# Designed miniproteins, single chains, continued (4): the designs that were tried, part 99

Each design is a single chain, and the fold is of that chain. pLDDT is the mean over its residues in the fold that is shown.

## One batch from the design tools (miniprotein)

Design m15408
Fold by ESMFold2-Fast:
Structure m15408 (fold): chain A 74 residues (1-74)
Amino acid sequence: MSVEEIEEEFEKRVEEILEEARRTGDFEAASRRLLQEVAEMAARLRAAGLSDEEVAAISDRKLREMGERMQELR
């Protein structure tokens, strides 16, 4: 699986989680699920041959983007 495919699958999972949060109002559960998805993405990226440095950079970027998206939902 390519890095692009891993990131695309992660984004799809994030959209599903945020849609559920909007529907249920359970942002605490959404936050926990998002952290789990970042961890799973990191494991897939490492398995795909990325270095720990590259995985950390992608994970940090995704965590920042997710924080911004959750802040917008308020």
Scores: mean pLDDT 82

Design m15409
Fold by ESMFold2-Fast:
Structure m15409 (fold): chain A 66 residues (1-66)
Amino acid sequence: VVQVARDLLDALRRGDRQRGLRLADQLESLGFTGYATTIKRAIERGDLQRGVTTARGLLRYGQRLS
């Protein structure tokens, strides 16, 4: 999950909407449906700041799990 969160941050910072959506689908497949839904909505609405904030939260969560 940490790697997917890092890839999401990179995609969102670049404005790569298609890659961001694919990575959100990957999160959904891993069982992180809440994070995936929030990120997809952020991308669809053009709210990249919300997407970045959500991805940072996921990254911190994954790092705490070790």
Scores: mean pLDDT 79

Design m15410
Fold by ESMFold2-Fast:
Structure m15410 (fold): chain A 87 residues (1-87)
Amino acid sequence: SAEELALLLRLAARELAELGVPEELTQRLIDLSKRMPDLSEEQQAVAREALERLLAVIREESAKETVDVAAITEAARALIDTLESLL
């Protein structure tokens, strides 16, 4: 649902902030979460896939002794770009 997707995006934004991703990007993600109800069901599926790609990068980097914040930041930008392209 749009509400579930919005919640997951806000939870991802919180985790990204804790990992040191810039506030500009985490705030953009929070703002985009409010617009999830504007997406069609097909667009929500694309948004979910993009979020899953970000979560995979977070899991991969979190398994390392040193987290690559730059890699996570770039993955967050890719998610934001995808979400903005749908709106």
Scores: mean pLDDT 87

Design m15411
Fold by ESMFold2-Fast:
Structure m15411 (fold): chain A 61 residues (1-61)
Amino acid sequence: EKKRAEELLRKLKEKGKEAIKKGDEIEADIYVSMLRMVAYVFGLKELAEELLKELEEFKES
């Protein structure tokens, strides 16, 4: 169960990166919200914070 949730969080991060590359901040925010919600449901807050930091770093690149 947790492995599937982790995979979903990673996919949402990848979708967020794609949205950032396109300059679509609204779409990126949607994926961030989805990532936070999934993390809340499955108790994966720490992983979500790590993935969100990666997205912030990616915006700076």
Scores: mean pLDDT 81

Design m15412
Fold by ESMFold2-Fast:
Structure m15412 (fold): chain A 97 residues (1-97)
Amino acid sequence: AKEELKKLTEKLSKAKTKEELEKVLKEVLELFKKYPESAKEALEAIEVALKNAKTKEEIEVVLKAAMELLKHLPDDLELILRAIGLILRAIGLLLDM
């Protein structure tokens, strides 16, 4: 799971369309749901996706993925707080557009 997530994170750093971004984020979430121990790597992938998002539509796709991740996170306070921070950053970007 961790190696697959690293490859998906690389794809997210290179995604040029909303459709590519949405497809890769869906794969990240499916891997995370199957292997919850990969939560940190899945969160890192979504953080990379937000950093590279350029349009309102791309930021909304990342926000939706971050919210879905938070819903399924283990009881790890550090990961929960990071996911909340990511969601708040995405919302802040949308409000500034």
Scores: mean pLDDT 84

Design m15413
Fold by ESMFold2-Fast:
Structure m15413 (fold): chain A 90 residues (1-90)
Amino acid sequence: MAAEREAVRAELERVRAELEREGAPEELLRIVDRAGEALEALFAGRVEEALRLEIETLIEAELLLRTSGLSEEELRARGEELLAARLAQL
């Protein structure tokens, strides 16, 4: 169980580092960081807190898509690149 939690944390850190390397905006990095907070809350047994953090993450992602700093196409392209890299490692 602890090993599984560490594996999930390591994967999230890797995704964040890749986004940072690609020059992702701070807003996108904050979304990833909040996802990590939600996982930590879930691992601590704070299910309600984890759900609230997940909802906040979804809202922030929606707001990010509506801001002028990042297009929906750009966000999708970055997501597809990360997903493709993960699938290649499986």
Scores: mean pLDDT 68

Design m15414
Fold by ESMFold2-Fast:
Structure m15414 (fold): chain A 75 residues (1-75)
Amino acid sequence: APPVSSRTLEQIQDIINEIQEKIAKASGVPLEEVKELRKKAAEGDSEAQKKLAELASKIPELQELSESLRISAEL
């Protein structure tokens, strides 16, 4: 069985993967590079955080979606 049987955590993971793919397609940045930037940003790399924020801000729909997911995941 998965660690949490709740749909929320597993679906958020799938949505995150889809978002990374969409960023890659929309920005022209390779998917692997987007994944690495996200990993580095999560680890506290300020350069990666800045670059990710820049890519996300280029896609207003992605920024709103990311905010909605953040609120849902925290609550």
Scores: mean pLDDT 66

Design m15415
Fold by ESMFold2-Fast:
Structure m15415 (fold): chain A 98 residues (1-98)
Amino acid sequence: DAAREETARRLAEVEALARELRALADQMKSLGLEETAAIAYAAADQVEAGLANARTAARTSSPESALRFAREVLEAARRLKEEVQRLADEAIAKQQAA
């Protein structure tokens, strides 16, 4: 089923984004940027919660509904990653300028 295969690919991307957010949080923490690290950890938790909900939908919903939800979760995760990356880049730049 093409919809199920696409759902699996989308959920793999969400999982990768969650790992990238945790790695970013760990990096921010190692630099002493505690506030930015906390934001990145919270973002990773949000993406992981969305992933868990989308995985449940993949098992319990129609293939088409599960795919629509996976697309929504992936789009939200992408936007959140971009925003957190922007905040991290700004925090690093400010620390280097101080």
Scores: mean pLDDT 90

Design m15416
Fold by ESMFold2-Fast:
Structure m15416 (fold): chain A 69 residues (1-69)
Amino acid sequence: GDAEEYMKKALETAKKVGEKEVTSLIETALEMYQNGDIDSAKTLLESALKKSKNKEVKEELEKALKSLG
């Protein structure tokens, strides 16, 4: 749903701005989410949010986390 869309947007922006570690965390979070592991996805997205220095990536990650509950 909305969470997956925001994760995909965060992933594309992170790739574009060259945040390699943040990109890897979001890719793994998206995989965990698609496999039904919502708790692991949340933990990885929170880690990505803390590590990102890009405002747009952070805003997209915050929207993903809010959509997950």
Scores: mean pLDDT 87

Design m15417
Fold by ESMFold2-Fast:
Structure m15417 (fold): chain A 79 residues (1-79)
Amino acid sequence: SEIAKEATELLQKAAQYYRQAKALASVNPDEAKKLLAKAREYAKKALELGRKEPEIQSSAEAGYDLINSGVDTIEAKIA
């Protein structure tokens, strides 16, 4: 569905921001924190879209949880 495609693209964007933040965490922690916030925001958008279709809801929730778990780990290292 179009909703599933959009949710996937939003999760991919969240993962891109997470990867960028991870690369910058030791070099520029302030910039990394901004990118982690963007990763969370895109993951939330994907979850909201995923909730509109029961058949993709569990996948969207799993993706959201994975991104937030990764973000929490990097935030703890740069706090």
Scores: mean pLDDT 87

Design m15418
Fold by ESMFold2-Fast:
Structure m15418 (fold): chain A 73 residues (1-73)
Amino acid sequence: GGFEEGAEGGRELAREAERLGAEEAKKLYDQSSELFEKAAQLAREGRSDEANELAKQAGELYKKGKELHEEAK
């Protein structure tokens, strides 16, 4: 599902950011992935509204992490 894909994508980018020494970007990607994982769990429990709200928060963290990651290149 989309939430699990978001979590995995965030982890892949966190590993890339870590290799570049972009510690702050890595932390934001890790936080985003944690929220996407929680959203996936809530969706499996039928709590779709709560899952979507967490996914929105995860997306904002991902966006900020991506901005900082670009600065580290």
Scores: mean pLDDT 85

Design m15419
Fold by ESMFold2-Fast:
Structure m15419 (fold): chain A 77 residues (1-77)
Amino acid sequence: MEDELIALVREMAAHRDDPEKVAELASRIRKLLIEAGMSEVEADLTVGAVTSAVRAGKLDLAIDIVREAFKRAKEKK
């Protein structure tokens, strides 16, 4: 799952100028974070942060955000 999340973030960066693709990939990232144990609100906030970092050209930051979010989701009851 973590590798899949990172792959989706990289794909979002490749298509950052395509708002339809960005929205599709953001939706897929959101779904995976919820499956990992994150609440809908937390997933929405995380996806917003990842999308913002990608749009700013900060791919490494976007990957770090999604990795940290995934770890928190796994640790959360």
Scores: mean pLDDT 82

Design m15420
Fold by ESMFold2-Fast:
Structure m15420 (fold): chain A 86 residues (1-86)
Amino acid sequence: MLEEARELIARMKEAAEAGDEAAAEEAAQRLLKLLKETEDRELLKEMVRMALEAQAELARARGLPVDLSNLEKLTELEVEKILKEQ
């Protein structure tokens, strides 16, 4: 699961850098499905954190402002949201 999440995140970054929005969205949807199927809270938290960090890197590459000061809080909120939707 963790390795699959890493591969999907790498694919999202590659697609975004290439300007392939469809491929980036497909990888994002596959990652979201993987997160929703993950019952282990610690593993889910690690995967969510990796995804948020990747989104921040992509935003920075596009010249958008990046605020990671609340990364831990945002990670906890996403984890709770995903677990409640399972």
Scores: mean pLDDT 76

Design m15421
Fold by ESMFold2-Fast:
Structure m15421 (fold): chain A 59 residues (1-59)
Amino acid sequence: GSELSQRVTQASLSPREVLAALLVLEDGMSYETAARSIGRSPETVRRATETLRRILAEL
């Protein structure tokens, strides 16, 4: 599989959390709006976004 897919799995990010993090990172969506879209807290989206940013920086 791709390195990104493996890193995401190891970080225990769900597909919904990855989607929300991408909406924040690529589309400039707020943590609050992204969280509403996936039915999670803004804090959960913030942590997922920081985790995904770290993974992307290592690729």
Scores: mean pLDDT 78

Design m15422
Fold by ESMFold2-Fast:
Structure m15422 (fold): chain A 99 residues (1-99)
Amino acid sequence: SMSLEKQKELVKKMIEEALTKRNEPDLRDEILELIENDKSEEAEELLEKTLGEEIEKAIEAMLPKAKELAEKLKDAPREEKEKAMEELFEETLRLTAEL
């Protein structure tokens, strides 16, 4: 089953891909470090301040979807979980890249 640690890893991957696509590596690294240190509030404030509310809201909207998907697939084979998570990542990247 997906732990809170794995959900945190999922969020980090989403942010990494989104900010890499925007060519913002310094911001990406700072946000990821804040998340790793359980400073999610600070990470959220920095995203909102630097990228704007729309991108932050898109990332926030995907976090509940990731949690719901993890819960639904908790008993599924690893391959199915990985595929579903990859599809969620691609959807998140599409939404954030269009902002």
Scores: mean pLDDT 66

Design m15423
Fold by ESMFold2-Fast:
Structure m15423 (fold): chain A 84 residues (1-84)
Amino acid sequence: SKIIEELNKLLKEAERAIEQGRTQEALDLLFKAIDLLEKITDKELKKEYLKRLKELAKRVLAQTEDPTRAIGLLLRLIGLELDL
């Protein structure tokens, strides 16, 4: 799936950005990843990506000086999880 390939690429790039302290770039990549995740109709696959996105979002929250965007990201992920 083109969507799954792009999602995997975004998550890999976000993880690298987190490791390098590029927190704002990581947030931009994770918001793009959520937009793609919302298009996934397979519930089991969506749950797996939600788990991974939540782990990355928590790592960004721990590194960021301004938590606003990271909290917004986590709330959006929680909303998607509740709809499953």
Scores: mean pLDDT 87

Design m15424
Fold by ESMFold2-Fast:
Structure m15424 (fold): chain A 80 residues (1-80)
Amino acid sequence: MEEVRKELDDLLTELEKDLNQAKSFEEIDVKYRLYLSEAETILERAVREGKITPEQADELLAEFRRRIDELYEKAKKKLE
């Protein structure tokens, strides 16, 4: 669980850096979708490898979605 949480935290850090460099709303939207897809892939792999349960994966994905939504809104406001 802790290892997977760290991978998701690292992914959030990279997304925040990418969003800070984004120059358009279209670029922000593309990055949002890309990082969400990567998080889903990380979680699916972790469940397959027995590192976390499907229940834990669902919880971590919900937390990740909430946090990327916050970053997405901040990035959009910066471009206003």
Scores: mean pLDDT 82

Design m15425
Fold by ESMFold2-Fast:
Structure m15425 (fold): chain A 78 residues (1-78)
Amino acid sequence: MFQKSSQGNQLFSDAADRVAQGDDPQKVAEELKKKLESLGLDEDGEILKQKLLDAAKNGTSKELSDRAREGSRISQSL
């Protein structure tokens, strides 16, 4: 059971890395959803896209710096 979830997390991590490298989040989310579905994991495409967008922002220090400058001293999500 958890074995498939672990594989799903690995696929998500790889997809997030791809998005952080400049791949289109929507395209990557669609590919990820198909791969997760093949593992029997039910994930919503809109949720996957949102998580991948957040991962891409985490991969871009500029966007995180802009967000942190207003309210937070440090963002520990990286």
Scores: mean pLDDT 63

Design m15426
Fold by ESMFold2-Fast:
Structure m15426 (fold): chain A 65 residues (1-65)
Amino acid sequence: EFEEDLKKAIEDIRKAYKEHGFEAAVQKVAEYLRKAREKYTPQQVEDFARKLQDTLLELQKEEAA
């Protein structure tokens, strides 16, 4: 469940970036973090946020290139 939701979030964030650019990817991260806070423990939310932030950093490198 947690791993499945995380994988789904990363895929949706990358898709948002591809279709609508970096700003859309940032907004998608915010949406998924809000949902995670409703469903998971604080420790899981922290791990979720870290991994989504890492995804944004990867996309930001692509944007800068």
Scores: mean pLDDT 79

Design m15427
Fold by ESMFold2-Fast:
Structure m15427 (fold): chain A 81 residues (1-81)
Amino acid sequence: SPLDRLRIMLEYYLSQAKSKEEMLNALEAVLDIVKTEYPELTEAAEKILEEVKKYLEENPDAPMEELKKKAMEILDKVLEE
């Protein structure tokens, strides 16, 4: 399904990120793909990006593994709504 595809893309790109900037770039890249190929998922993808950005801004000293885990938790929550 498109939702499963979005989850797989986000999980893959977030797993490859080595910095907070790379995480944000990965989320923006996935959002651009979603807007083009799965426009019905645009709202969900934008919500995930916004919530992850907020978490990164509120937790500047958090380690990358914690940030990645939180991003995946946000993804799961948004896709269940």
Scores: mean pLDDT 79

Design m15428
Fold by ESMFold2-Fast:
Structure m15428 (fold): chain A 55 residues (1-55)
Amino acid sequence: GPALEAQIQALEAEGNRLERELVREAARDPTSERAKALAAEGRKVGQELAKLKAA
């Protein structure tokens, strides 16, 4: 329903934002704690999106 669609759109927007930040951070230092945190957060968002889209 509309609520689920809005949640998916919000998570996709967040995933895209995290990916852009990770690309920028990784270009400076791919082993930085910030790069690791951004990658972990992106994986979490991706897993949540996969679950919602599979429902």
Scores: mean pLDDT 84

Design m15429
Fold by ESMFold2-Fast:
Structure m15429 (fold): chain A 89 residues (1-89)
Amino acid sequence: GLLPQAVVDRILALADEAIDLAKKGDTKKAQEKVKEAAKLLIDALLSTDSLPVPLQVGLILRAIGIIIDSETDPLGAAERLKRLVEELA
């Protein structure tokens, strides 16, 4: 996997919390959890010395897109983040 398992597990836990909060109608807390999880992903990608710069930039832009999407669709954003991180595991 591209990322350490401990980092993957932490991001997935935050994404799952965001999904649960969004399903309960707690939109603001769901948005906060998506942003926290996406920031952890960006920080992990920036710390990955073996990652080619074009791939790193592309993945960071995808994470930023998820943050933007969370403003209107925190459930969809959290599910998209979860899928992205599972692919990087």
Scores: mean pLDDT 86

Design m15430
Fold by ESMFold2-Fast:
Structure m15430 (fold): chain A 91 residues (1-91)
Amino acid sequence: SNAEKLYELAKKADVDTINLAAAMSLVLGDYEEAAAFAKAGLEKDPNNDDTIYLLAVAYAKLGKVDEAKKYAEKITNPDLRKEVEELIEKA
């Protein structure tokens, strides 16, 4: 799949570049691609709040509510977590 290929390619980039790619994919409505980039970012830095937030947003947009909730609870920044929780309520 395209998402699987993007995940493998993203592992070669730094986390900031991966987070930017995930954020751009979310803006474009490419939610599967956004999730793939964010997953690659978590492999490099599993505690990065921005990366966890981007993955949770992508899952919420895909209607994967249980996965979105799981990652939202890992976010340490309360404002980012609240944004994901509000997004899940709309999904």
Scores: mean pLDDT 85

Design m15431
Fold by ESMFold2-Fast:
Structure m15431 (fold): chain A 102 residues (1-102)
Amino acid sequence: SEELIEKAKKILLEIGVNVGLIRIMLGVAKVSKADEESIKKLEEILKKAEEILREAEKLLEELEKSKDIEKQEELLKKLEELLEKSEELLKEAQEIFKKLEF
């Protein structure tokens, strides 16, 4: 349904925002010459977040191509799980960023 596609697009946008925020935190940490260990942890978190975004993009494409409502609902549920994982990664990045001395 169009409603399921619109919900999926909103989830993809929210995942993209979370990845963008992690990227900004990493950029600030690098410019501010944060410790190497903190930078490495933020880089690993960003890498995982970018993998989640790529998986979410594939699921959205599959959802848009599906004519089966049940299949679309299963794909939407997977997108919601990826959103939750991206939010957990953002929280981990924020915890590292807050501990940086500037």
Scores: mean pLDDT 89

Design m15432
Fold by ESMFold2-Fast:
Structure m15432 (fold): chain A 71 residues (1-71)
Amino acid sequence: SMAEEGGRRAGEGAAAGDAGAAAEGTSLQYKGSKEINPEKAGELAAEYSERGGREAGGPTAARRAQQFAHM
């Protein structure tokens, strides 16, 4: 039960701090460019995709991609 509430609060914090999340990403990318590593690059890409997937909202993202492809 606590895990559920904790998860929601964490998600809500991320949404409220959208700018903060972006800044954090930029910082990580800056460090990555200095200490570039093929394995670490893949890990960062996966992390960014995971975040993007959540924002995508499932089927809505697929429909949007379909619209762009149709153009």
Scores: mean pLDDT 46

Design m15433
Fold by ESMFold2-Fast:
Structure m15433 (fold): chain A 93 residues (1-93)
Amino acid sequence: MEEFQAEVDAAIAIIQASLLLKYGATEEDYPLLKKAAETVLANRDKISPETARAALEVLIEAGEKMLEASTDPEVQAELKALIDRLRAELERL
């Protein structure tokens, strides 16, 4: 049951990241990206490797697009740190 909820939460994060990527999210959307990423990272041990890879890949792509559009140095630093954490987790799969 806990694994089922984790998969649902990861699926929602994938949808959110995909929509941010599709609609050209700005740095103002960073809190949503951060929450989606933290949800996936918190549930990493409870979700399938396939779900984890799909979520991490789309979160990284959305984060990179947001970083390219970002002008705030603080948001840029947080995005770089988040992308590095997501890439490190993907490497562990």
Scores: mean pLDDT 86

Design m15434
Fold by ESMFold2-Fast:
Structure m15434 (fold): chain A 92 residues (1-92)
Amino acid sequence: ALELLEKALESLEKALEALKAGDTGLAIRGVQEAGELAVEALNQLGLHEEAEKVQELTRKAIEAAKAGDLETAAKYVEEAKELVERVKEKAK
């Protein structure tokens, strides 16, 4: 589970970089990959509420990016990243 959370954080960070570069396609793929990895890891840890929150945040980020609202997309990606980082710190 920890390795999946670390991979999810790497994908979220790459998605933020892609959003800053205006590469919405790369950003959407990164957010989707991160969401899948984080949800899997959180469910394995029994953190089903956190898994649902990450799924919601990544879905909203993808919707915002598709709409061209890169600022809103970045905010949702940052919120998902903070949640995953918080869980990773406590899951030691």
Scores: mean pLDDT 84

Design m15435
Fold by ESMFold2-Fast:
Structure m15435 (fold): chain A 100 residues (1-100)
Amino acid sequence: SLEDFLKELEAQRKAREAEIARLQATIDSVEKNFDKAIEKLKEDPEKAKEELDRYISTLRSLAGRARQLDPALAAQVEQRLKEAIERYNKAIEDYEKEKS
């Protein structure tokens, strides 16, 4: 019936909104861990690089999922990924300059 169809659409909308909220929370968590890994470069560069590579990989995966849910969210995640890569490259460059 039309009522059953409308109830199914409402359930799908709520499920999608909940998934978007969970994805945003995961992105925020990844970014906080990324910042901490940057700070660890001087103390444990190998471990910090492994953590940074893992976080970049996680952001790439989240960007892929975001494209399936919401194009605007996908664009936001892709911008954050670009900024994370730029920050990683700069942190490595600064670390290498301090070694020389």
Scores: mean pLDDT 83

Design m15436
Fold by ESMFold2-Fast:
Structure m15436 (fold): chain A 83 residues (1-83)
Amino acid sequence: SAVEERLRELAARADAAFAAGDLEAALAALEELARLAEAVDPASPLAATALFARGRLYEQLGDTERAAADFARARARAAAWRA
């Protein structure tokens, strides 16, 4: 599906950007991945993983407030998926 293709594309872009040391590009790709994954299935493991990865990048960039928010959302998604 177009959604699955877009999710794979965004994950690949985030991975490539991170490997290249382009943290801003990695953050942008993870923001879009998390947004799309949450819109499709907010309880999915992919949504939780993307939020956690985005939180880690925000933490590395010094945005502790956004990092804490993403970690909280990731935990809530993981708990909902197991319920």
Scores: mean pLDDT 79

Design m15437
Fold by ESMFold2-Fast:
Structure m15437 (fold): chain A 87 residues (1-87)
Amino acid sequence: SMEERKRRLVEIARRAVELAEKHGAPDSLLTRMRAVLEALEKATPEQLPAVADSLIRVLDEMIAAFKDDPELVAELQRLRDEVREIR
């Protein structure tokens, strides 16, 4: 269902924000990640695919920011793959 897909995307975005905070992501990236989480929480079914694309973009930026941390990159790549599967 679209409600279940939205819930899963919100959970992924919350996990991504938690990782960004824990690992000290740049403030500009953390702000954009929080904005994507808020957008997902407010998204209509019609808006959900576009907001999910925004989540993939901020996950890609986080992967690039933490490229020297292979364990964190692997976790972020798993979250990104899960977004793509849900979307």
Scores: mean pLDDT 89

Design m15438
Fold by ESMFold2-Fast:
Structure m15438 (fold): chain A 93 residues (1-93)
Amino acid sequence: SMMKKLKELGERKVEEAEERSRETVLQSTKLANQGDIDKAVELSREERRRLNEEGDKYMEDPALKDAGIRIRMIGDAGYGLTLMSASSQKIAE
């Protein structure tokens, strides 16, 4: 069924986005811990932009709408975590 294949595609894309977001959060956290706050925020902002664009594209297809929303939320959550880490480092200065 085409609907089943589209749902399976959506689930794979969400998993890929989660894995990529975890890697970006790890890298941005390392940069923040090294004092490279601006680079940490820029890296996370760029990943959020890419995930939001991917999510918006999938939301155009009713069969992928839930996957698109989840991918957008993953991007926003990763960025929020980076900003919290950056704020903690700036307060510690």
Scores: mean pLDDT 85

Design m15439
Fold by ESMFold2-Fast:
Formats: sequence, structure tokens, C-alpha cells
Structure m15439 (fold): chain A 88 residues (1-88)
Amino acid sequence: AMEEARRHAEGALEAAKLAGRYGEEGDVSSAVGMAIRAIGDALSAALSGGGEEGRELGRRAGLEGERLAKSPIGRLAGRGAARAALGA
């Protein structure tokens, strides 16, 4: 459970960072794809009981999702994509 949760939480953080980067580059397709992946990995981590490490990685994923929301592509993609990246 912990190893699985940690792996998913790490995946969520990495996907959120990539979503933010693609958003800054204006690649809406890649940004949205990574945001959806971040949401999926964050949910998998939560379901696996990631404990403190999973919670910390989820917090970092949220911050990267906030950066995506502030990017030009985040504004173009709308609040829905930004909320997906934030895991909300």
C-alpha cells in the first residue's frame, strides 16, 4: 500500500509539473493530458493511503497545478482544466 501510494503520488507531482510546463509553452493538448494524468495519479495515491509522504506530494502537485492555471494556456483551457490539475 505505501509503496503503491508513494509511486502514484510521485507520478501525480511529475504530471502536474509537466502540465505546468506545457501550459507555459502553449501546448494545450499536452498540458490537458498531463493535468488529467495528475488527477488520476493523485486519486490513486489517495485511495492507496499515501500517508504523510503522499499528502506532501499532493500539496506540491497542487502548487504546480496553480502555476498551470496562471499560464496563458490555463486561462484559454478554462477553470475546468486548472481544477483537474489541482486535484479538486
Scores: mean pLDDT 63

Design m15440
Fold by ESMFold2-Fast:
Structure m15440 (fold): chain A 72 residues (1-72)
Amino acid sequence: SSLDEEALKKALELAYQFGQALAEGDLERAKEILEEMKQLVEDARKQGVSEEVIKKMEEAIKQGEEALKAAE
């Protein structure tokens, strides 16, 4: 699905930016990106992105939250 492909592309872009923010020690920027990822999941769910892709995005957010907690 093109919707699944677009959602994954956006998620990968945000994940890359999140990793950069953590590497730079910019925890406030990392928190902002994590909130953008959460919004992306809500939008993807409303747009009819597949449950498999939604679950992968939610797992990535959970891992990001754990990484941010460990960095604080």
Scores: mean pLDDT 84

Design m15441
Fold by ESMFold2-Fast:
Structure m15441 (fold): chain A 66 residues (1-66)
Amino acid sequence: HMVTLDAAAVVGEVLRSGNMLFLRARRGAPTVLPASELGGAQELSPDEVLIQADRATADALIARSA
C-alpha cells in the first residue's frame, strides 16, 4: 500500500514512539516526496493515508509543506 504523498497534506501526528512517528496525511497530487523515503504507508480511506516515518523524514515532509 505504498503511495506518494503531497507533504502539504500532512494533517497531524497520530502516534509517536521514540524516534518513530505515525503521521496522518491526505492523498494529494503532485507528490513532493517519493514513497520510497517513507518508512511505510497504509491507506486509511480513499482520501487519507497513515505514514510511518522517523523524525528526520517527518521533519522533511513538514518543511516541504511550508
Scores: mean pLDDT 54

Design m15442
Fold by ESMFold2-Fast:
Structure m15442 (fold): chain A 95 residues (1-95)
Amino acid sequence: SEVEERIERLARRVVEEGEERGELNQPREETLRQVIEELKLQLAALALHALGKEPTKEGAEKLLKEHELEELVEIVRENAENSEAAREFLELLEE
């Protein structure tokens, strides 16, 4: 999945920046795994918001089980004009 590869690339940048700031309190690989999952949940939460639903953790986890990441990105992209958070996330993901 191209979206999954973009999320992993963004997660690596986040972990590298956190390491430079001395914010890592656990092994790099474990931190990377956690950041990947956090970014997936953030994408799902933005998609829930785009659908007019409350962006709960439980809702985001359910959405990730029921939809491909590509579908969630399209939902978020369609709402980008109405959400600064959506625009910022998509910009970071497409770098």
Scores: mean pLDDT 83

